# Designed miniproteins, single chains, continued (5): the designs that were tried, part 52

Each design is a single chain, and the fold is of that chain. pLDDT is the mean over its residues in the fold that is shown.

## One batch from the design tools (miniprotein)

Design m17785
Fold by ESMFold2-Fast:
Structure m17785 (fold): chain A 82 residues (1-82)
Amino acid sequence: ELEEIKKKIDYLSQFISSIPDKEIQEEAGRIMREVAEKLRKIGKYSIPKEDLLKIYKELLEKLKELLKKYGYDEVVEEAEKL
């Protein structure tokens, strides 16, 4: 499941990177930075797989919401099929 979620995140991240829109890029960057900060704060201790799974699920949902907000619902549907 963690690997499947990572594949979906990679797919959506690659798509977002291809969009020539500064607002979308900035909002995606903010989401990614928030997740990185969470991972950094708990990085002094071993992170349980279940906690990693939750963090990556949150990231995936936020990226899906971002894309839906800007009308890319079909891209989100394609990612869900991965």
Scores: mean pLDDT 77

Design m17786
Fold by ESMFold2-Fast:
Structure m17786 (fold): chain A 84 residues (1-84)
Amino acid sequence: PVPAEILSKEQVSKGITLTTLRQGGEIIKLVEATADADPEEFKELLEKLRKQGYRVAVKSVPGNSNDPESRELAAFAYEVNNYK
C-alpha cells in the first residue's frame, strides 16, 4: 500500500469540499458533501472530475438517507469510486 499525501483541500461550494490527494504518483480527487449541499452541483463536480481523467473518491453525499435523490447520488458515487 502506498501512502496518500494531501496536496490541497478547498470548499468548492456551500457544503461541498474537494480534497486533492497524491498516491503512488497519481492524483485522486476526494469529494465530501454535507446533507444541505446542492445535489446538482455535487453531481456536476463528480462528472467534471471524471471527464478530466481523475480518480475520484466520495466520502459523503448530499441529502437525507431516506431521500430517493440521495440514494441515486449514492449509487452514482459508488460507480465513480470504482473507477480505476
Scores: mean pLDDT 72

Design m17787
Fold by ESMFold2-Fast:
Structure m17787 (fold): chain A 100 residues (1-100)
Amino acid sequence: MEEEIEREVRTALYLIMLSLAKLDVLKGDEESAVETLERIGAQVERDAAEGKLTPEELRLIADGVEEIAQLAKSKGLNKAAETAQRVADRARELADEIEK
């Protein structure tokens, strides 16, 4: 029960962070988008290291971040696109490491 609540809260936090990064990209605020994407990356590393993310959850996060990368690229926000792609690639690497 508590573990399920923690999972729901974690999922909500990732969705909020992804939405904030996407909003920053839509506003053309590359610096804020990069900061939010780097925070997502740091949270993924921490949560994965603590065994709190499944391979499936890591891939879903990676897919969400990759969508932001494509959106940023389409708007010419190359630093945000590169940061997002790096975070997505790292999340997929972590998923593969857990599955082995």
Scores: mean pLDDT 86

Design m17788
Fold by ESMFold2-Fast:
Structure m17788 (fold): chain A 98 residues (1-98)
Amino acid sequence: MTPEQQFVVAGLRLIALSTQIELALKTGKGYDEVLRETQQFNDFALQVFPQLSPEQQKKLIEQLEKLLKFIEEKSKIDPRLKPVVDSIKNLIKELKKL
């Protein structure tokens, strides 16, 4: 994949992950699946991030920080999201080191 294609795929995966989180919150089910998908996304993001342009890297971090803010607010009501919050926090920290 080109860096452009990798950036598009990362964005689509974040949209899918956000949808899965909202579905889990609505149904009270699928938290383990959400955590697994978050971990798989983290592995993908760490692999592709060094190949992205500086502008694409900045946009991906901004998207992740928006997702983090959303799930942190929700985790105050639903503690089952805490592992997902911790996973995204760690990803942002690791990406900023690259």
Scores: mean pLDDT 86

Design m17789
Fold by ESMFold2-Fast:
Structure m17789 (fold): chain A 92 residues (1-92)
Amino acid sequence: DVERARRLADEHLSRVEEAAKNYVEQAKKSKTPEEIEKIMEQLRKDAERIGKELQAAADSASPEAKQVLGEALNRIKEIVSEAESELYKIAK
């Protein structure tokens, strides 16, 4: 069901966006390279877990639902990449 896939995608994207935002804000306050590296590792681990949940849903979905979930998986990669770029800037 495409509607269920959109809801699942929105929920997981919201989780990744909130996690990324919180980690970036935490890194701005931490200011040490070691703390920022730990934050990057946590972001990567959280994103991997959320991505695996969406991938599992996509693997059992209809072709139309797979497209919706696949687009969400690509957006997760973009969000993580943007957050990592911000974390690297803070680490400088």
Scores: mean pLDDT 83

Design m17790
Fold by ESMFold2-Fast:
Structure m17790 (fold): chain A 110 residues (1-110)
Amino acid sequence: MLNKELADYVEKRTGIKIDPENPTVEELLAVARVMADERMLGRDGVSPASGKPFAYNPETPGALTMLAEAIYGRYTPSPEEVQQMIDQLVERGLLSREDAEALAKALGLL
């Protein structure tokens, strides 16, 4: 499952309608790309319901920076860093573990 607020944010940015309960791999890749672009541009989107940024604090190493760097081909994470990325995405309530693992496989990281 994808976070519903994150899915709505991506829809507003791209016009792509995402099913947050059963996202496709293509929809997960679109979400990852939007978050990577927002993170790299310093435009960390803010959840309307919680007021918290979808991206982590830029001074703290985290899943969204590793994801952004991997998507742009600037960084090849180790297996341990891929697992940390998955764990952080799940802990932040952004993706289920199944969807985070599917995304990592689609990116060639697993």
Scores: mean pLDDT 67

Design m17791
Fold by ESMFold2-Fast:
Structure m17791 (fold): chain A 83 residues (1-83)
Amino acid sequence: VFEETYERVLRILIAAGVDEDKARELAKYIAEETQELVQKNASPAEIAKAAKELRERLIKAGVDEDTASRVAMVGATAALEAL
């Protein structure tokens, strides 16, 4: 889950023009959050809340809305598929 989420998110952020160092930091954070949700057997509602909060944090950090939404959905989908 971690490695797959990390690589997918990193690819999306770099393709969207996010700086490589920042993209790596964000991808690691998202992969860690996704893995934590899977490890604690999070409910679909908890995963949805985490995705919403992640999207808001990414937008505040300067990631565009479309990219932030796409990245948050990648994390949520990975968590749901691992349940």
Scores: mean pLDDT 80

Design m17792
Fold by ESMFold2-Fast:
Structure m17792 (fold): chain A 84 residues (1-84)
Amino acid sequence: SAALEAGRDRILEYIAEQVRKYNISEETIVTSLEVARDIRKVGIEIEGELNNIPQEEVQAQIAAADAEFDDLTKRAVEIAKEIA
């Protein structure tokens, strides 16, 4: 969705600024995004239970979150390498 793309682009711009300013390592970026991914997935599971969402739909949301974070991590690492 357009909102997800806008959110990703804002995060990538912020990461680029932090890398330039503080020389943040690729390992730090990857670890931070892994933690954010795990928190996101826990949130999806909790919302699914609270709202009685079908398990198939919850699993689809988790898969979408994994795909989003895979793309975000790849792009963030590429930006960090270009700045270095």
Scores: mean pLDDT 82

Design m17793
Fold by ESMFold2-Fast:
Structure m17793 (fold): chain A 99 residues (1-99)
Amino acid sequence: MEKYVIAVGVASTPDGGEPRIVVRLIKTTAGGAPEVVYTERAGLSPQDAVEAAKKLVEKAKELGIKIDKVTASYLPGDPEAQAAVDAAVEAIKKEIEKL
């Protein structure tokens, strides 16, 4: 049985740039390791995070994927990144509800 999760979090760029919001579409299978199917990256603003979240939900629709769960991961001590993550999670929930 396969389940699909959207995970929203913050990640540093490999080249030492500013941290970015990362929205990942993850495939989970019973007894298997999670697999990243698609990734969107955005700036740390709530507006950018919401746009990335909507693009990922649109990609899931194109792939015929039903989203089972949305999760969030926060960078400790970064309230600006937390606001962006929260905005993306809410946008995903609203877009899934419209499906």
Scores: mean pLDDT 76

Design m17794
Fold by ESMFold2-Fast:
Structure m17794 (fold): chain A 108 residues (1-108)
Amino acid sequence: SAALVAEARATLAALRAAIAAGDEERALELAKRLGELLKELAKVDPEAALELARETLELAREAKEKGMYEVAELLAKAALEAALLLPDELVLEAIALVLAAIGLLLEL
């Protein structure tokens, strides 16, 4: 999963840059890819998935502030889906992330 974590981190960094630049088309492409990576990572490295899902949700808030509502929705849903795939040992962290993601989605 080290390669998968590296790809997810690189995608998150590229996505943050696209959002900062106002490049909504690129941000949408990267948000979709990040969602796929987080879902895969949740099954093989749940601790890394939790960390990256939290960062993804913060990035969703940044996208919302930039008026990129579709990007924000995709990222919040990606964080939500990753949280729902986390194992029982991370249930409290998963619940907190689910509630935060739903809260953001209700604002969009």
Scores: mean pLDDT 89

Design m17795
Fold by ESMFold2-Fast:
Formats: structure tokens, C-alpha cells, sequence
Structure m17795 (fold): chain A 120 residues (1-120)
């Protein structure tokens, strides 16, 4: 049976999942509109990092359901590092969508920090 704190963490993980999915959709839309190979490469790198985050979010949700707080905390710290890597890649994007991508990454970062605080 899940505690109220565990339910809150699972809800935050779902919110992070939804925001990463929005980020990927936005990045793919801009990649389709551009003929710039550097922008297409940056989008592909963001998509690879997003796939890693999706896997870690699913593993974290399972760790929470199994009562494995240590594994959940380890995975959340790894997600935080991947989000920071995405921010570095986003800095190379054209200004017209860079701000939108960074805005989504900031929201994801805030959710990840809240999850981490609940796991401490």
C-alpha cells in the first residue's frame, strides 16, 4: 500500500514525464522546420537524453512502488545531471525556440528538485 508521500512522488514523476514528452515534441517540430544540420544534430542529442530520462523515470516509479528509496534517489540525481546536459545543448539552439526549450527544462528541473527533497 502506497503512502501519501509516495503517491505525491509518483504524481511528480508523471508530471516530469509529461514535460519531457512536450520537450521532445517541440524539438521534433523545430527539427522538421529547419534545414540546419547543427540544429538537427542538437535535437537528436536532446532526444537521446530524453530517452534515458524516460527510462530512469519509469525505473524510479518502480523503485518507489517497491520501497527502494536509495535506488529512487540515485536515479533522481542521474536525471538531474541529464537535465543539466540538455540545458547545455539547448544553449546552442536558435533564439526563436531556445527560450521555449529552456523554459520546459527549468520546469522539469524544479519538479526533479522537489522529488529529491521528498526522498531525503
Amino acid sequence: MLTEEEKRILKLLQEAFDLINELVSLAEEYARKTKDPEVQKAVEEIKKLADEIFSLLRETAEAIRNGDREKALENVDRISKLVEEMKKIAEKLPPEFREKVLGLLDKISDIVKEIRALLE
Scores: mean pLDDT 87

Design m17796
Fold by ESMFold2-Fast:
Structure m17796 (fold): chain A 83 residues (1-83)
Amino acid sequence: SIDDFEDDIKRSLLTMRLSVLLRYIDRLSADEQRAEFRRLAELVRTEYADLPLAPQILALLDQALAGKISPRDALEEMLALLS
């Protein structure tokens, strides 16, 4: 359906954003990592809110912001969900 097509495009765009962030996340300070993750969470809540995986992605972002998962592990798990 057209909705499935839109979800596929949104998944691809989010996958690209996460892949780019994963390449440089380890070069950022802890404060910069938190800022990127807060920005990403806001983006998911606004631009990707209708994506079926959005609640799972937001849960991983919240875990990373709470220090329960490393930023790298959170990004890798988010990318695995979108695969």
Scores: mean pLDDT 85

Design m17797
Fold by ESMFold2-Fast:
Structure m17797 (fold): chain A 81 residues (1-81)
Amino acid sequence: GLEQALRDAEEVAANPAAVVEEMLAAGYSREEVIEMARRMAADVEALAKELIAAGADPEVARALAEAARRAAEAIIEEARR
């Protein structure tokens, strides 16, 4: 559910190096990792707005969008190093 997605995003934001290392080991370039992170954050923000409109808990939905944004920013920053 939304709560599990929030937890997953928070774990990524806490350790972006592990995610970047795994993606590079899987054959993705740093540029591809950055592009994927940006797209994911935008998709989650759009989804959160739709879920709120559909009656989801707005606090959980907003927390998810914020956590996804923080996770994406952390991945982008790490991938640029």
Scores: mean pLDDT 80

Design m17798
Fold by ESMFold2-Fast:
Structure m17798 (fold): chain A 89 residues (1-89)
Amino acid sequence: MASELLGEAERIGVTELSALDLSPEAREVLARGATRAASAALAGDEAAVERVVEETRAALLEVASPEAAERAAEAVRRIAELILRAARA
């Protein structure tokens, strides 16, 4: 069960995030946000996951289009949710 959820999270990261045409600056913001969200998810801190996703979306809006920022933030949220479920399994 946990391995299946982590496999899905990896697939989202590879397929959906790599499909986004992001600048190097936006990719750096996304990488920091994804790392922080994953750390919060592994700790089981749902409130921290929500805060990090929101902060990442706001930061991405400064360096990316609204559409790219929303898609990237949503992918980070889905990855973090899968990690939270895997950590609880």
Scores: mean pLDDT 77

Design m17799
Fold by ESMFold2-Fast:
Structure m17799 (fold): chain A 84 residues (1-84)
Amino acid sequence: MSKKELDEEVLEAMVKMVESVLNITKSNLPSVSPEIESLMKKIKELTKQRAEAIKKGDKKKAEELTKEIKSLQAQLDALLQQQR
């Protein structure tokens, strides 16, 4: 089943958070850790793929992408919490 509007709202919040971090990094940091940059790029790409899967009604693919995004987001969150 579709996980309703809440799932889409959470996705948008995650994307906005990543975009905010990218904007801060671009303005305030002359160089970004390759690990952080790689994770941000992967999260952004997977988030777009998940949005497309949701639009297509591909529930299984959207769920798999959600798990992958969650894993990468946890890694990024851990790094940002330690470096904040």
Scores: mean pLDDT 70

Design m17800
Fold by ESMFold2-Fast:
Structure m17800 (fold): chain A 73 residues (1-73)
Amino acid sequence: DPGLEEARKKVEEGLELARKGKETGDVELAKKGLEIIKKVKELLESTSLLPEEEKKFFEEAIKEAEKLVKETE
């Protein structure tokens, strides 16, 4: 599924940005990473393309990114 494959790549990009934000103390960069993950999840949910396994992956990614944002604040 091209949509799910691309979504996973964007989630990984978002997590990398959130981690970089924490490492550099850049709260805005960490928030950008979190926003990327949230937007991808919302898009998949709106199209009913989000299976249970992928939902778990997105939930864990969002929690990790939110933790990184809080630790940077």
Scores: mean pLDDT 78

Design m17801
Fold by ESMFold2-Fast:
Structure m17801 (fold): chain A 68 residues (1-68)
Amino acid sequence: MERPPIEEMVRRAIETAETLFPNNPELQAQFLAKELKDLPEEERERALEVLRRLASPEVYELTLKYLE
């Protein structure tokens, strides 16, 4: 299993989103999408793989919608 710096960044972003917006997957997803948009395209791809593994399916799917 890979633990690149991107994995720790995504994990912290998820924890921050959950802390700031408890039980609000839409606001959590908006926060995560904003963080991911600041990354280069290639790093965004890796961040999405980590998000898919660590975040809830609902938050992950909503984040994908906000990235469009």
Scores: mean pLDDT 79

Design m17802
Fold by ESMFold2-Fast:
Structure m17802 (fold): chain A 80 residues (1-80)
Amino acid sequence: SMEEVKKEIEELMKKVYEIIDEIEKSTDPEEIKKLLEEATKLLDEAIKLADEHGMYRMASKVGFLRIAAESTADLRLKQL
């Protein structure tokens, strides 16, 4: 159902928020890069689900979360 797909996307996004928090707390550049790769895979899965089900508002939210993950990692790596 659409409700089940929405919940799956929201769970993927929740995991990405947790990874962003881990990136902000990390002092290891290699760990930050690995965390960003993990976030990117979850975001790619979320966008695919949103697109396959015509959930364009959710796809937009996933896009903004991708920018947040990439920006957080970039800023964090520049601080180390």
Scores: mean pLDDT 91

Design m17803
Fold by ESMFold2-Fast:
Structure m17803 (fold): chain A 92 residues (1-92)
Amino acid sequence: KIDEIVKEALTEAARALGEHTPADGRPASPELREKVDKAIDELLKYAKSPEIKEMAQALRDAVRYATDEAVRAALEVLEKGIKKINEELKKQ
């Protein structure tokens, strides 16, 4: 169940990144990119399969070249995923 939440969060974040990349958008700040890296690292504490690691790396690479709006949309999805994991962990 937690693995599924991690996969969904990474997949939805990648989709959000692609959907919110305007042609004339400003590049994401280093601070915003760092927040995405930290959110991905948090998700990877709970699921470490090769597939999930590959998805995480692809998202990190995509964020490097993405606009501010796209990266903010991806970060929101990742933070929502982390919240869902924390809720599941509280249920034990």
Scores: mean pLDDT 78

Design m17804
Fold by ESMFold2-Fast:
Structure m17804 (fold): chain A 78 residues (1-78)
Amino acid sequence: ERPTDEQLLQGVERLQAEVEKMVREGQLTPEQIRIARRLLQELEEAAKRYASPEMYARIAEKVEEIRRLLEEAERKLA
């Protein structure tokens, strides 16, 4: 029912890998950016609620990395 620190970290790492892959392969569309941002928000909210303070800090860093990748990709689509 409640995700573990390891499950939350794995979730954010999987999203990061998928976003990086989509950027590298030129597959990132405006719709995919919107979906990725929604998943990122859900992961951040779950981490804020369930993660330990140390794990939340690590997840927050990865969330900011993913957010920057999505912003850069969105700028390149314009």
Scores: mean pLDDT 83

Design m17805
Fold by ESMFold2-Fast:
Structure m17805 (fold): chain A 80 residues (1-80)
Amino acid sequence: SDEYQAILDEYFALVRRLSALLSQKEPDIAEVKAVRDQAEALYNRLKELKGTSREDQLLIQSLKNLADMAASLEARVEAR
């Protein structure tokens, strides 16, 4: 569906943004928080679609992992 493709495109954009932040010695905490919030929003949007396919389950898990990675980076930056 068009909505599923839009979520997938946003997911890959967030992966690229998080990868860029992870490569920085001192990433901006506001940018890290923005990635985390957007990943959590996408996760919630995908859950509302209530898809039961393997592809839906894998994307849900990928978005959860992305949000968890962003949260871990946020905690690490805040501890400095």
Scores: mean pLDDT 81

Design m17806
Fold by ESMFold2-Fast:
Structure m17806 (fold): chain A 55 residues (1-55)
Amino acid sequence: SVRDRTDDFNRRVDDAGRRARDEGLKKGLSDDEIDKLVRDAKRTVRDEEVRRSLA
């Protein structure tokens, strides 16, 4: 259902952001760099979801 897809999508976005933050912290990146990685990771998941919906 649309609801189930939305819940899964939101969880994947959150997971991607959390993993990006953890990797940035492990590498000793600045807060600004970590924030950028989190945004980029979440954006990638959103873009992939749009492409998947169109395929």
Scores: mean pLDDT 78

Design m17807
Fold by ESMFold2-Fast:
Structure m17807 (fold): chain A 65 residues (1-65)
Amino acid sequence: SLQVTETVATSIVEGAPLPARALPDVTLSTQGADGSTYTGTVKQLPAADGEPLRSEVTVQRTTSL
């Protein structure tokens, strides 16, 4: 069987200004009704002191063929 992974959406989300600190990357996965797996990944982007925290959110769809 073949698997195809596609990026469905990518967004950058800005939060309120927070003290700089290391945050863990977060990955969430769910199965769609069409049998595809949807994986969302949230990565913390580097921020300067006093700048808002920014996160990159990527959603990928994996389909088995």
Scores: mean pLDDT 67

Design m17808
Fold by ESMFold2-Fast:
Structure m17808 (fold): chain A 84 residues (1-84)
Amino acid sequence: SEIEEKLKKLREKGASEAQLLEYLGIETGDKKKFEEALALEKEWIRKNLKPEDQAILERTAEERLLILLGKEEEARELVEEAMK
């Protein structure tokens, strides 16, 4: 399918599995894919980053999820809170 071809091209460009799930969610309208993408990104953050860096990057990932779900105001509040 066109979606599968685009996913392959994105993978070749170095897209993460989380980014590919976000793309799939956008193209199909399946909002559950955004939640799956967030879960994978948080797992990567917890395994690869120091505890002091985890909180800010998890908040940034949560903010992106809320924007993708159409909750821009809530996403803005999370970003502002994380910058304090």
Scores: mean pLDDT 78

Design m17809
Fold by ESMFold2-Fast:
Structure m17809 (fold): chain A 81 residues (1-81)
Amino acid sequence: MPSKELEEELREPILELMEENKKKLEEAKKNMDEEEQRKKYEELLLEMYEKLLKKLKELNTPEAEEIAKLLEEQLRKSLER
């Protein structure tokens, strides 16, 4: 489980990524049909995972590396569909 220190360190970056992706998704909803929105959602989800992996690797701690591995596994499972 993530430590309190790691959770605090990642809180701001995660909130920024979530806000950015929510804005992009809301913009997509205005201009895209249902199929296009689904594709945009998938793209934004992948971008979010990639950015989170970058942040975790930058922290260079064993705990962050373990969380990064879990995120890579989730991303891999999404691509296996």
Scores: mean pLDDT 71

Design m17810
Fold by ESMFold2-Fast:
Structure m17810 (fold): chain A 56 residues (1-56)
Amino acid sequence: MEAVREAAELLGLSEESVLGIVRLIDSGLFSQAEVAKLAGVSQRTVSEAVRLVRAG
């Protein structure tokens, strides 16, 4: 997905990290704060990753 690559470039993450974040959020099992702790990023980064991927 082009949106995943664009999100990774903008956020300074790997495409695999962006995909992992989005998949965890889409599972509905975790809050954005919980995913941020699991991924080792800020909650803002999780929110931006989801926004960028869904916008593409």
Scores: mean pLDDT 79

Design m17811
Fold by ESMFold2-Fast:
Structure m17811 (fold): chain A 66 residues (1-66)
Amino acid sequence: SMEEGEKISQEALEAVRAGDGGKAAELLHDAANTDQKVGALSAAELYREDPEAGEKAGKLLAERGV
């Protein structure tokens, strides 16, 4: 759901801002593994609210092979 995506994107954003990009990557990866649509929505919402944080999380996901 969109609400689930928003929750995960917010948690990922907070993790990136706290300097824990690994946690952000794991949250987005777990979301995508559970529901690919929720994972995509979470990533899109993160980029919409904070493009720099979204880029950081995306880079970390790529490094993890996601």
Scores: mean pLDDT 68

Design m17812
Fold by ESMFold2-Fast:
Structure m17812 (fold): chain A 85 residues (1-85)
Amino acid sequence: MEEEAIKKGVEAGLEAYKKGESEEKALDIAEGTAAKEYLKSLGVEPPSDEPVMLIMTAEEKLSKEEAEKVKKVAAEAGRKVKEAI
């Protein structure tokens, strides 16, 4: 599940960059998409596409360990997009 969430985040971020979005926006899309997909896999409905809101939701609704995984999944997707551009 973590790998699938990261993959979807990376794909979304790179597509945004190819379509003319800034590096900053592409990273936000990658991180937000990865966090959103991972939250959905844990049964949590994502409140937005924004990474900060998704992480706050994880911290409120999940265990500390699960919330840390959401953060790591988002960070890894952003890191991979940054390395690719």
Scores: mean pLDDT 83

Design m17813
Fold by ESMFold2-Fast:
Structure m17813 (fold): chain A 80 residues (1-80)
Amino acid sequence: RSEAIARAATAAAREAMEGDPSLSHEDINAAVQAGVDTLLAGGSVEEAARTLRDSLLRQGASEETARRAVEAFRREYERS
């Protein structure tokens, strides 16, 4: 549970940092934390993924970077 969330967050942050080097580490962490907070509040993985995507796009991430981060987040969370 907690480990699955940590892995999902780490994978999403890594994809966002690799996909868009112009994003600050702080902005990426804030976007990822919004997704994590959705899961901790009892939201679904789909709701968390949507929150993560919307937050990354607001921070200036490309749609491609946001898609890769969301895919990594979902994959690592669901694999547990």
Scores: mean pLDDT 83

Design m17814
Fold by ESMFold2-Fast:
Structure m17814 (fold): chain A 55 residues (1-55)
Amino acid sequence: MQTFTDPLTGKKVTSGEEYEKVREEYAIKLAGPDATPEQKGEALQAELRRRVEAA
């Protein structure tokens, strides 16, 4: 496919820049806009773990 669905966010993306933007927006929703880059990364990892555990 020329586009793919990001497994973490569920959104379709067509470029690396779009992918990063979607991931950043999702991280902000999980950890908050005041979160450090480290906290945002941790929130994304926690969400990935949650989905694996739900499978």
Scores: mean pLDDT 73

Design m17815
Fold by ESMFold2-Fast:
Structure m17815 (fold): chain A 83 residues (1-83)
Amino acid sequence: MEEVELPASASREEFKKAIEEGLKKSDTVRIVVETETEEAGLKAAVNVHQAAQELGVSAEIRFEGKRVIVTVKRLKKNERAEP
């Protein structure tokens, strides 16, 4: 599992790049955002959600005190050629 730390001020684009780079190395990426305020945490969570949505990946967001923990998983490629 790849783990990436990003600041609460990180943009949606920065989260998107971190997810893409992490998923090149592992099927599961954990992003940890240390926040100083609840407002910063909520903003980071929104940016992460939008980045994951744009990449078409599953993201689970959990708040732990002043930390925002995001777990992103690559969906299994179960492509079956069915008629």
Scores: mean pLDDT 74

Design m17816
Fold by ESMFold2-Fast:
Structure m17816 (fold): chain A 79 residues (1-79)
Amino acid sequence: TPPARARWRINLEGRDKATGEPVSVEREFEGPADEVGREAVEWLREQLERHDVSRGTLVQEVEGERREAEVTSQPLPPL
């Protein structure tokens, strides 16, 4: 059986930490789920290091099932 295939779509909106300029970046990863996850996490980590993200969405599709998550660098709300 072929390995599970995944497609991840990441959209980030925010500001560059070095310049303060508005930025909007989007990237899609598609392929074997293991490779997609590893590449997406590495890219996302790189983006979060360079940008102060005000809004972000992560859409994961694995074998036709879709999951969504929000990505942000904002502090956690008080408990």
Scores: mean pLDDT 73

Design m17817
Fold by ESMFold2-Fast:
Structure m17817 (fold): chain A 94 residues (1-94)
Amino acid sequence: DKEEEEKIREQAKELGIPEEELEAYLEAKRRFPESSREAAAYLSGLLARTLPEEEQQKIEDEVRSLSLDEEDRAAAALFFEAAGRPDLAEEIRA
């Protein structure tokens, strides 16, 4: 709902959240309105793009070390796709 988005934008400004992070959050919610898990994975991937390369590598290594079920694999693939690593998203889906 647009009214909820406006309220979230107002609160984000009060908290000093960067507009880029807020837009990533709203994009993830719009793309995956029925799945908080998928929305969270996609948002996390978008935000990971802003992290130093060393921190991105740590996240990659951690996710690769996990024993993922089908739902976790789908979420991990969305994360890497949003993070700009479509190669890893394809690897996880395979």
Scores: mean pLDDT 73

Design m17818
Fold by ESMFold2-Fast:
Structure m17818 (fold): chain A 61 residues (1-61)
Amino acid sequence: MEHIKKAREAAKKGNYEEALRLAKLGAQVDPEGVIKLAFELNSEGKHDLAREVVKMAIEAM
């Protein structure tokens, strides 16, 4: 999913607002993929961002 890939790239650059926007778009098509992105972000120590990403995936389900 392009949105999930771009969200991951935005998070790596520290652009969390853009990462959340893209994660929300990705959740509309692939909420499972967005949940996987959240687990990846959590393992990288980005706990707050991971929590917001999980919320977006749940809201899309």
Scores: mean pLDDT 81

